# Designed miniproteins, single chains, continued (3): the designs that were tried, part 96

Each design is a single chain, and the fold is of that chain. pLDDT is the mean over its residues in the fold that is shown.

## One batch from the design tools (miniprotein)

Design m11337
Fold by ESMFold2-Fast:
Structure m11337 (fold): chain A 94 residues (1-94)
Amino acid sequence: LSNEEKLAAVTTLVRAALHEVREAVEAGEPFDIDAGLAGLRAALSKILPPELVETVVARVGALLREVVERRLSTEEVQARVAAFTAWLGAQLAA
């Protein structure tokens, strides 16, 4: 995968995870963040080098907790995804 393809693939996974948690919170349904992060780590390990996988998992974990604790709107989640995408793009370019 090119860096552009890696960025697109990871951003798609992160966007899906954040929106899934937001929808679960709105529905009052339980969400296992630790299980979700374990699944994300497995998926990312196929796309990203090991050193970047743990950094991404840590950042996404913080974002998932923010969505739950602060009850983020769809617009706020979209803003977080945009900021994450910009950060990851910079990491892949380094």
Scores: mean pLDDT 83

Design m11338
Fold by ESMFold2-Fast:
Structure m11338 (fold): chain A 79 residues (1-79)
Amino acid sequence: SDQQVIQQAQQLRQQALAAFEAGNWSEMNRYLDQLLQLYVQHPSPQVRQIFADVMSLYIKHVFDEGLKRYDQLKKLKKE
């Protein structure tokens, strides 16, 4: 049922967030892949929103870490 699929997506989101908080990127990517597979098999606006939310958080983190690394390298070069 749609309710069961949405509940499964919510559970995967919580697992992905726990992996994110623990700094376990490989596990977070695994949960993201499971969310993507769930969305592909059960395309619903609610599942899409949950997947998009987790993906946006992951992309933002990767981007922020990339910016921090770039800033560190720039400071090491002193210009």
Scores: mean pLDDT 80

Design m11339
Fold by ESMFold2-Fast:
Structure m11339 (fold): chain A 94 residues (1-94)
Amino acid sequence: MLTPEELREGGLEALKQGDVHAAVAAARSLYNQGAYEESLELAREAAKLAVEQGDWETAAKAYEIMSRSYMALGDDEEAKKWREKAEEFRKKAL
């Protein structure tokens, strides 16, 4: 099982290569291991890249990870904001 440091490094490398799907997967794994701040940072960068690529479905997934990470960190207002943005982008992907 990869450490949070290895997941963060792999996710950042994926972003450099334009692999937004791998970056989102790394952010999700960071969240599952309780590395909420690192998950939030990586998911934010992945969402930005997904939007630039026109990948609305992947952007929605990244926004959902951001929402869950904010919730885990105790920021309920930010969690709601990013959950709503994830729903909007999920509808846009249809």
Scores: mean pLDDT 88

Design m11340
Fold by ESMFold2-Fast:
Structure m11340 (fold): chain A 68 residues (1-68)
Amino acid sequence: MMSLEEAKEKVEEIIKEKSEENPNDPDLFAKQVGEEVKKLMEELSEEEQEEIERFALGLILRELDRRA
């Protein structure tokens, strides 16, 4: 089982990678991040999924605000 700390690290890596791949396409960025985070959450407990969902959403919104 993945730790919450490891999951948060992976979310940050996903956002960084997808941001670099899609600098001019915020919709594709959000879609790709959502797909990868969804896969990550399948490996987490119910409590960890809730925490990671909130963490990922916060980072996605910050990146989208930066691009807007």
Scores: mean pLDDT 78

Design m11341
Fold by ESMFold2-Fast:
Structure m11341 (fold): chain A 100 residues (1-100)
Amino acid sequence: SDIAELRRIVERVDKIIEELKEILEKTKNPKYKAQIEKDLKLMEGIREDLREILAYMEANPDMPESERTSLLLKALVYEIEIGGIYYVAERMYKREKELE
């Protein structure tokens, strides 16, 4: 179901935030640290918006298909954005470790 898909997106986003916090603790480069801190703040805002979307969809099971599709697409775009930010942070962390 669309609600099950949205729940998977929320769970994945929460896990990425946890993994990014771990990278932040291990990262020594001050420039990457500052960027990760900004990214985490953005991700926490997105996570709250996703939780609101999930709550709204659960409260309105009879919503129009077009509205449900629009909300799910917004959630998928958020997942892609967060995934991209995480990918860059992880790659930069790995690069830092290879140069030690």
Scores: mean pLDDT 85

Design m11342
Fold by ESMFold2-Fast:
Structure m11342 (fold): chain A 72 residues (1-72)
Amino acid sequence: MEYSSAQEFLNSIGAHLSEESAKAVLELYKKLGENLTKEDLQKVPGVGERRAELILEALSKPEMRELFEKFL
């Protein structure tokens, strides 16, 4: 499946974020990679505990991580 943006990808997994917040998540992943924590994600506006959990769960799956990394 092809996603047009990181925001569209994150919305598809239930993390409904603004474009700016989706870009902030992408920037955190660029800096921290697999060391990205729930607390790091919760610093992003619009990312609470549930959305942080959804993002980390998706990134724990190799196929989902590969799709997200195409926006790096």
Scores: mean pLDDT 80

Design m11343
Fold by ESMFold2-Fast:
Structure m11343 (fold): chain A 90 residues (1-90)
Amino acid sequence: MAEEARKEFEAMIERVERLKKEIEELVKEGKLSEEEAKEAIERAEELVEEAKRLLEEYLATGDKSLLSRAAALLTAAQLVLIGTIIDAEL
């Protein structure tokens, strides 16, 4: 189960990385400012780092509530980046 959790979280982190690359392309196209991109990326990275901390604590303690919280933070990171992309496309 710990290995399955790591695999799921790695997949979620890969989604965050793909969204970050999409934001970088929007900056190159002039659809998004470097400042707006930086703020969104930094916020998403803070959420990812907190999620990683909770995952490591889950692996040490077995507390499944930490796993749920980590998943929620990775979802929040994705939503921050998606919202930034939608605003840039509109």
Scores: mean pLDDT 84

Design m11344
Fold by ESMFold2-Fast:
Structure m11344 (fold): chain A 65 residues (1-65)
Amino acid sequence: SSEMASAASAAAIRAVAEGVDLFVEEEDGTLVLKLKEMTEKNIKVAEEIKEWLESRGFKAKIEKA
């Protein structure tokens, strides 16, 4: 959906702004936040993005790329 595409774009922009290499994919109504490296810093940023997406009514999960 256009709403999911906008949310995915916003999540990707936020990750770039925070220096985190993160990919966003749509999977059956869920936004999958894929991290190239599962460092403590990267996980923390991904968790913040996940909480932000969930606060807006989206389903999100974090995975290793």
Scores: mean pLDDT 85

Design m11345
Fold by ESMFold2-Fast:
Structure m11345 (fold): chain A 79 residues (1-79)
Amino acid sequence: SRKLYQQRVAKAVGYVIRVIGLRLDGASDEEIVKELLRAAEEGASPSLILNASKGLSKEKQEELVEKAREAQKRLKEEL
């Protein structure tokens, strides 16, 4: 439902905000990847994941963006 989708988007935004905080605190790439993976699975847009993944390897950026696209397709089918 639309309401369930909105709740998932709110969670995804929360994970992205956490990533921004982690980057400012000098967190490892591994920690950043873990939080971005959660954001992607909860429906964060591919563009948001791409912007939040700047500084990671290109291969890891592409992996996270693809996971975000997959999650977005799944959530679109639930609408």
Scores: mean pLDDT 77

Design m11346
Fold by ESMFold2-Fast:
Structure m11346 (fold): chain A 81 residues (1-81)
Amino acid sequence: MSAEEARELGERALRDAREGRRRLEEMLADPNAPATEVAAAALLAIGGGAGGWIAVRQGRRNGDEEAVRLGEEAMRLGGFA
């Protein structure tokens, strides 16, 4: 994976983790939220975190500090760190 690809993955992972976490927090505040929608939000956040983990590994291999930073934030929001 190139440094550019790792940054793009980190950016996408961070967007997914943020959206998933925002949606999950919103739904957890709603006592009538459907379990399927809560699960979908959690999976989006977790998927973003997993993408962030890959971006961190590739960014470290390529010496790309931006990819590492984006990936670490995505991992934190996705519940990985």
Scores: mean pLDDT 82

Design m11347
Fold by ESMFold2-Fast:
Structure m11347 (fold): chain A 79 residues (1-79)
Amino acid sequence: SAEQYQAVLQLEQDFAARSAALLSKMTPEQQARFLARYGEEMARLRPALVAAYQAQDWARLAQLLRELTARFEAIYAEI
């Protein structure tokens, strides 16, 4: 639905703002480490994200985005 699509867009915007804020607090070495680890998680999940977008499965896409956010926060906690 349009409402589910808007929820996905909001999740993407919230994630972008959060990631920018956290990266700005890191040293260049911490940023490099964080981006490398997060990049690996993104590469792993990207095919599923693309498939959900193509299927317009907004509920699945929202679930995957929440999983990405959880992985992002876990990686940040280890830096």
Scores: mean pLDDT 82

Design m11348
Fold by ESMFold2-Fast:
Structure m11348 (fold): chain A 63 residues (1-63)
Amino acid sequence: SEVRQQALRQTAIELRAIGYIEQYRLLKKQGKDASKAVEELKELLPEVENESLRKLIEEELAK
């Protein structure tokens, strides 16, 4: 089913985004370079269909 395949793709994208958000937060807390996590989040943002997650990414990147 195309609907099921798209849902699984979105789940994978969302899990990647959450992982990079947590990596970004951890690196910032440690005073380390977070540029790669920022770049990955910016690349993932247009692929994220979940509006709450998109807002969370935008808010984290604005800090």
Scores: mean pLDDT 85

Design m11349
Fold by ESMFold2-Fast:
Structure m11349 (fold): chain A 83 residues (1-83)
Amino acid sequence: DLEAQLAAAEARVDAAMKELGLNSYSEAFSAGVLAAIERRRLEKEGRLTPEQRAQLDRQIAAMNAVLDKIALEFEIRVARRKA
């Protein structure tokens, strides 16, 4: 059931955004993109600490949760239009 999967994805997005203090999908996406760039830069420089990795990975996870939700919403819209 795509609608049940969407409800689960919405709960993950809400939890991640609340933990990080993010107020919009645009903020979550921007934070995630910047975190991914910074994580890669620090990793290449050998400067990525476990604490920085954990913080950056949380921001990346929030972005991925938003993307998963949007993908599920698109799939549901396509399925509903087929009726």
Scores: mean pLDDT 81

Design m11350
Fold by ESMFold2-Fast:
Structure m11350 (fold): chain A 80 residues (1-80)
Amino acid sequence: MKALVVWTEDAVDEAVERARELAEKEKADIVLTASPSGGSARAAAERLREEGYEAEAFDSVQAAVDAAKARGAEIIGTLV
């Protein structure tokens, strides 16, 4: 399984666009979004799911990385 990690912060729209481009190019199976307290990460994950991508939100990049490793996923990119 190939995972992409994306830091969203104040640029949710830009993060979603970059995540879609890399997920399609690199054939990511899941996009893991991260932001402080998970707020913008959840917004980004919801938009990605509405577009047909598998996505999950976390409250830190470390939590997203740990979740990917626990699933045996290969991290193909990190957008921070």
Scores: mean pLDDT 81

Design m11351
Fold by ESMFold2-Fast:
Structure m11351 (fold): chain A 90 residues (1-90)
Amino acid sequence: MMTVEELVDYAIEKMKEFLENAKKKKFDEEYIKKLEEIREEATAELKAVLDDYKAGKISEEEAKLKIAEIWKKAIEKVNEIILKYIEEKE
């Protein structure tokens, strides 16, 4: 079972890998910037959850649920951007 810190690190690394893959696939700069904004927002939220957990303000279960919600919202935003890119590409 992953710790809260390991889950945060994993989520941040996966978002970074996704962005690098989008760059390798030559997504337009406008879409790359939108993906970077989503990554920055989600990373800040994940770090805030980790800080609250380390400070004893939230439980491990609550922290994991918050991480899952942040990840779900980030993936939904990413999917919306990818779908728009596909629809606009002839």
Scores: mean pLDDT 80

Design m11352
Fold by ESMFold2-Fast:
Structure m11352 (fold): chain A 100 residues (1-100)
Amino acid sequence: SEHIRDLLLSALRGLDPAGDGRIHPAVAEELEARGIPIPSADRRLTAELLGAYLEHEALVEKNPAAQKLFNYFDKNKDGTLSDAEKQELFDLYRELLASE
């Protein structure tokens, strides 16, 4: 999982560069311009938002790091992330934000 942690940090670093669990306004604007909806008025990171971002990066942008992460979290191999898989992604990201 060390390799997956490194990929997760690489793929998500631009989303929350401050590591405070919230996306910055400029990042939110960029994500919306790329077709990723930001439903939270306070721009708080959620399992749903991280899942949607990873799906977009892997399937639309074809980012190699995001594709590897998507394939890792897509445990049932159905080509989409379930709510449980999105929650696992979010829980790992929260663990990484707490690590020094």
Scores: mean pLDDT 74

Design m11353
Fold by ESMFold2-Fast:
Structure m11353 (fold): chain A 81 residues (1-81)
Amino acid sequence: MQALVDEFIAALREDAAGPATAAALARFLADPNLTMDDINRVEAAIRELYESGRISGKQYFELTVPLGVKQLELAVQRVFP
């Protein structure tokens, strides 16, 4: 899993709005071994980009909403296995 986290963060830092980042996000979210820690690492990287002015509020929202949905799915799985 760490390889997909690293790939997504690298794509975000190179071009947060680019097709490579969109593809990396899709691969990241599709991984069945995805953990809450993986999502938290990616969200931290997105927050850094937003706070540094490298991405807009719209881009921040578009990137974080799918991650929030995935966090909810993982939380439900943990409570109701």
Scores: mean pLDDT 77

Design m11354
Fold by ESMFold2-Fast:
Structure m11354 (fold): chain A 108 residues (1-108)
Amino acid sequence: MATAIVRATIEVEPGKAEEAANYLRQAVEDAARATPGVTRLVIDVEVEGNKVTITAVFHAESEEAAREAALRIGQAILDAAKKNPYVKKILSLEARVAVGGELRPVEL
């Protein structure tokens, strides 16, 4: 089994962090449900002023399955951010897959 981490930090309109965070959380949950082999999904959302960081951690059966799922979840975050009127810009989007205890980047 492989563990994958997808993390995005987004700048939002003042006072809209909670609304944007809920929209992004839903997009990640929907993408994970649509992706075969994703297990043990944990979503964390952190708010710091006008910045929202969403982190999705999940397990997959193989490194290849984890990479495919990370790409799908990353794309879902990008699509959700583009559709949300409260998102000003995406500051970062990164994904990593852990195999044998090492974290390796995934090109998004």
Scores: mean pLDDT 82

Design m11355
Fold by ESMFold2-Fast:
Structure m11355 (fold): chain A 91 residues (1-91)
Amino acid sequence: SEAVALAERLVEAIRAGAPAEEIAALFKELLAAIEAAPDSAASREAEALFLAAMLPVAEAARAGDPRARAIMEAIARALAETQRAQLEAAR
């Protein structure tokens, strides 16, 4: 369950006040683990853990918290980069 372990590490990084870049790097690793086994129970558990952790971060970012905003921006950038790489690989 690499996906679950990565999701737990990402949740702990958010709690511990890790830099947005570190959280985004863990998110990229999590996306890769989920992509390797997208229909697995482990991937669904990892997604649930990630979404539960990100909801309060998203709310804090909307309220103007600078760290939460940096995390949301870094994750959005990481997601866009991953989606771009997948589209290029499909060509």
Scores: mean pLDDT 85

Design m11356
Fold by ESMFold2-Fast:
Structure m11356 (fold): chain A 100 residues (1-100)
Amino acid sequence: MEEEIERRLENFEAFVEKYGTAIPSEEGLKNLRKQAEELRKIAEKTNDPELAELYRRHAELHERFIDLVEKGELTPESLRDLLREGVRVNLEIRAVKAKL
């Protein structure tokens, strides 16, 4: 799992180096809020408690990113930490779903 997380982070870092990191537009932030709300609704409808918790954590990561952007507190370090945890949560969701 850690090797896959690092591989995906390296791919993202290469993308950021080539294209740069842009602050999301107001429209982009609204879309992220909608995605977070949809993830919370999926968690509420999910019968597996482990999978429901993973969807809630994924929503919280989106909400944390939005909060940091809106407060002007997003740093390269906080972005990297959020991306690492986001990759981890996505891999855990896939693993749980594969067993259902």
Scores: mean pLDDT 75

Design m11357
Fold by ESMFold2-Fast:
Structure m11357 (fold): chain A 89 residues (1-89)
Amino acid sequence: SHTAQQIQQLLAQAQDAINQGNLREALALLRQAIDLVRTSDLSDAQKIQFLQQLLQLGMQVLRQSTDREIILEAIGFILRVIGELLDLE
């Protein structure tokens, strides 16, 4: 679907931002992606796949960050992704 393509684009852009050390930009892109996953009419299987990718990317932000504010925002994002995954099981 068009929405699945938009989510994939945001995930790719977030990975690029992480690779460049632009962790605040990465978190902003990841937040856009999870909002699209949440509000989409995608299947539960597709949502789980995207949420697992979002979890992996959020963990990459957390591991690479030395900024307290970014660390706390990444933790909050990871907890949000886990909550969405639990809602689908």
Scores: mean pLDDT 91

Design m11358
Fold by ESMFold2-Fast:
Structure m11358 (fold): chain A 96 residues (1-96)
Amino acid sequence: EKLKQEAISLAEEAIKVVSTLPESDEVRKAIDELNKLLEQARSAKTLDEIKEVLQKLIDVLRYVLDHVELTPEQREKLENLIKAAEDLLRRIDRVK
C-alpha cells in the first residue's frame, strides 16, 4: 500500500530528525514513542490503523515543539514533518 509506505517513511524521517536534537528526557521519550509508532505503521493492516499512527505522530512532534529548546532550523524541520503527516491524513480521509 502506497499510503502505508509513505507513513512508514515519514515515521523514519521523524525519528532521524528528533535523534539530532539535544539530549533530554523529552527527546528520549519522543524517540521511544516514535519507534513504537514506526512498528505500529509496519504492522498496520488497514488505513484506519495508519491514520491512528499519523495522528499520534503529529501529537509526538507537537510535544517536542512545545517542550524542547530548538534552533529555527530544527523547528522548521519538525513543522514540515507535521505538515507532511497532516497532508497524508487528508489524503487517507479522501480514500477508503
Scores: mean pLDDT 85

Design m11359
Fold by ESMFold2-Fast:
Structure m11359 (fold): chain A 116 residues (1-116)
Amino acid sequence: GPLPKVVQLALQALAYTATAAVYILHGDEERAEEFKKLADSYIDKIAELNPEVAAALRELKDRVIEAAKQGDWEATLAAFREGAERIVAALPPEHQEYVRRGADALIAHTEAVLAG
């Protein structure tokens, strides 16, 4: 069947947060702000379905953006990994593997973009 709505929204919020962090690290503050707003919009939609997941995503976003603003791409990736584990823990057990796999793929892609 289709992915659960909370899983789809969480993966999209993570993708927008990763994109915002990449733009911050590349000095594109205008594009970073655009993607931060997109991430916030998706987190707000998640809050209606699962407030605990939304709270974990807000914390992840804030830590990732803070690390990126310091120019520390390694700390940015570490914040992503730590935040993703908290999001997974906040999900129902039957949804955890979908977000873990999606987050791992996104983190690997983001690392490749930042290392290249």
Scores: mean pLDDT 88

Design m11360
Fold by ESMFold2-Fast:
Structure m11360 (fold): chain A 95 residues (1-95)
Amino acid sequence: MKKKREEMLELGFLHSQASLVLSALSGDVLDDTETGKRAVEAMAEASFNGILRTLERRGEHDLARQLRNSDRDARIALLQQRLDELQARMAALEA
């Protein structure tokens, strides 16, 4: 069984990565300069690849495949659902 601290760190990284990708896909950019937009897009791409890698490692192969093959709107929906699940799981580990 994973220790609470180890699981919290992994879920926290997933949450951060998913939040970044979701913001980029939704067009919510922290900085509306061209440089800021490109930086957010590059970070979102790297974070998306990180999410897929982590999901595969956790055995969530179906979700990783769905995200990989999804269009923008389906990807937004899947990431929003996962963020809610990650927040609930992290809250349970804090208890």
Scores: mean pLDDT 71

Design m11361
Fold by ESMFold2-Fast:
Structure m11361 (fold): chain A 93 residues (1-93)
Amino acid sequence: SVLEKVKLLAEMTLGSIETSLVTLHIVTGESEYLEAANLVIKTREQIKKDPEKAIEHIEELKKQLKKVLKNSKVLSKIEKVLDKTIEEIKKIK
């Protein structure tokens, strides 16, 4: 179903972002990356429960990440991945 494809795409994409953020936290010791990873985990769980609102949950995640991530290069890379994910969700049949 469309909703199953949305859940799978979100799980794969957000899971990858979470791993990258946790790795940055371990390497740098900076709390911003762990805080960002927790927001990604929360968003992934929200999409599992309500995949029809996946785009809305990802847009809210983008807003929250802008408040938490001080590293503009990391923020920019994550925003590009999230924007691509939104566009891919819109194309699911």
Scores: mean pLDDT 90

Design m11362
Fold by ESMFold2-Fast:
Structure m11362 (fold): chain A 90 residues (1-90)
Amino acid sequence: SKAFELFKKNFAKEFHLDESKIPEEVWKELYDYAMGNLPPVDPSLDLEEIKEKLLKYFPEVGKLSEEEIEKLVKDPLVQYLLLLLEKYDS
């Protein structure tokens, strides 16, 4: 889908993430979640834990400003992406 490809490019660009590090299965489930096709998950309030997971999967994020990192860590879609990466990595 053209909409799906556009979602991947826009997401990677907005959050300064390497699109190639995210498996196609993770992208598809993330897209379904973003479109409201999956049950909502409450965002984590443990921002330090989310930051550690973010840096584990995307070490390049460590080059961003602290303000930009906080934006990523607080974003519900970024948090959901990290949950998916853990699910598919195990």
Scores: mean pLDDT 83

Design m11363
Fold by ESMFold2-Fast:
Structure m11363 (fold): chain A 77 residues (1-77)
Amino acid sequence: SLLEELRKRLEEIYEKYKNDPEKAREEALEALREFLVEAGLSEEEAEEVVEVLAKPNPSEEEAKRALELLRRALERA
């Protein structure tokens, strides 16, 4: 499943960058973006989700939009 592939990629990123949390975060966000596109989101929609997750303080509208896109991707994964 796409979810199992994402989990494996995230585990590999964690192991590779265990002493570099900033780089681990960047690589994890890229893996999530690719997962979202494979799960059927557009590149634009996937980027919206990743940008919101990267923000320290997203707006309520941005957060709601990102959660809806994540829900749609998870239903297809």
Scores: mean pLDDT 83

Design m11364
Fold by ESMFold2-Fast:
Structure m11364 (fold): chain A 68 residues (1-68)
Amino acid sequence: METRHLPDGGATVSLEDGPTGVVVTITGLPESLEGLDREVLPLIAELEDEGRTVTVVFRDPPAPPVLP
């Protein structure tokens, strides 16, 4: 499992090898979509060039703790 922070901050990208290919999980929102494209698209292209199936999933960041 490999985790990276995008240059715009606010988002985390993680890669996980599975039996059906590679899952790329993006958590949070970057300040710029251009930063997301620059970091994620080359990784997807490299994995597909190696014959891997890539699935991209967007996830919300974890909720902050609340006290009663």
Scores: mean pLDDT 65

Design m11365
Fold by ESMFold2-Fast:
Structure m11365 (fold): chain A 84 residues (1-84)
Amino acid sequence: SRRERLRARARAFLDYELEKNGITLTPEQRAEVDRRLDEALEQAEKAGFSDEEMEGILRGEVLGFVRELAENRPLSPVPKIEKK
């Protein structure tokens, strides 16, 4: 499905960025990141974004999570995603 494809790409990008930054996620951290990616995907789909726009949004969320993890900060909640 569209959602499965976009999620798989976001996960692959997440794994790449984690390896690049030397970060290993706990199972709990992986579950939280997955939950937040699903939230972002659901919001973007509901807002009517294209596949390209949704991929960009998910990429941004991944980079944000990796930065927060590298800084030992709690993961930020997904911002409200609206099409303007």
Scores: mean pLDDT 81

Design m11366
Fold by ESMFold2-Fast:
Structure m11366 (fold): chain A 77 residues (1-77)
Amino acid sequence: SSRRRREEQGRALGALWRVLPEEVARAYPTEEDRRAMRDGEPEGERLQQSFDELKPEIDEGVEEIKRAVEKVAERNE
């Protein structure tokens, strides 16, 4: 369902925000923007479409950041 899909997108955005807070905050600058997308409001539908369009690039960026974080963790063992 569209609501479930938006809830999944909201959870994915939350996970991305933990890893890439600056980039996510730039794209979705307010808590209200992120909440609207998560809750499936009409504004959230527009934000979800934007997120879906950018998702492949965001996912690639997240993987790059994950690798960088892992390297830092290894260095600081």
Scores: mean pLDDT 59

Design m11367
Fold by ESMFold2-Fast:
Structure m11367 (fold): chain A 67 residues (1-67)
Amino acid sequence: MSLRGTITELSDTHATVLLEDTGEVLEGEVLSRSPSLVAIRADGRGYLVAAADGRLAVGARVVVQEI
């Protein structure tokens, strides 16, 4: 199931996402990144983070899916 969130930190090595439904924060290491997608690992789990408007940036709305 996909969760909605907002990017609060984004770099080449780390990304942080605030999840809208739970208020939970995903802090992950960047495995792979493109302008619209970032794959992260947080607490041994993989997540794909996709920009809702097609561009990743701090403050961007995203859809998060565990992989």
Scores: mean pLDDT 82

Design m11368
Fold by ESMFold2-Fast:
Structure m11368 (fold): chain A 89 residues (1-89)
Amino acid sequence: SGVTEKMKEIQKLYEEGLRLLAEAFARDGLPEAEQAALNRDYKTIRQYLPQLSPASQQAVDLVFEAFYKIGTDIEEARKLLEKARELIG
């Protein structure tokens, strides 16, 4: 509908993705990376990505694909985040 409503939806999708990143890092015992995700510190997030377990990496790959899709296909972004949520469990 309105620009304000769409911007709120976009913001919520980014915040959900960052929460999923934090949960993946927490699951893998990476508290500094968990805190970085909660603080939107993408530089620190990138430094810890190689330390994720293969299972967490699959979920995190979906989160970053969702971030890419938010600008072009918001419905696909939402579906990718839902899939990532299922994998993090």
Scores: mean pLDDT 86

Design m11369
Fold by ESMFold2-Fast:
Structure m11369 (fold): chain A 87 residues (1-87)
Amino acid sequence: SSKLEELKKAIKTLLKNGMSMMKYLGFSVEKVAENMAIALYQLMKRYGLSPEEVLKAMEEVKKEVNEEEQKILEETIRIFKELVEKE
C-alpha cells in the first residue's frame, strides 16, 4: 500500500541520517537505533499508525539494506518494541 511505501521511505531516510551521525559525530549503533526508535514511535502516534504497521515496514526495509544498516534496524526494532510495551 502507499502508506507502507511512505513509511519504508521514512525509515530509509532515518537510516541514512543515522549513518551520517555515526561517520561525522561518532554515534554508536545503539545511540542511532535509540534515536530512530523514538522518531518512529513519535511518527506512529502522530499519524495514528499501529505498532504492527511500523514493525512490518522495518522488517521489510531490513531485507532491502546493507549489513551495517540491518544491525541498526535490528536494535531499532528491539527498542521500539520496548517503547510500545511500556505500560
Scores: mean pLDDT 88

Design m11370
Fold by ESMFold2-Fast:
Structure m11370 (fold): chain A 96 residues (1-96)
Amino acid sequence: MQELEEQLKELAKQIEKKLKEQGEEKYIKLARDTSEIRDKSLLPVEIIMAAETYLLLKKNKVDELQEKRAELVELWENKQYEKLVEKAREVLKELE
């Protein structure tokens, strides 16, 4: 759904802005450096993964990183944009 894809992009933009405002932009940088896409813009799912990585590290839940990354990748590959939008909103709320 194009509408859900645009909503996901806007949420990812808000997440990136929040991470930069908190001085945690290094997680966005790491996502860019590890991306297979040689583009200046990260995919929305990559921005969500960067923010979730930061939140899990802050909570000392490093052991959950691989599982949470796999979950987001699966949602993206299966085009489950509604669930990705929900995850993005949860992540954005936790960044407050």
Scores: mean pLDDT 74

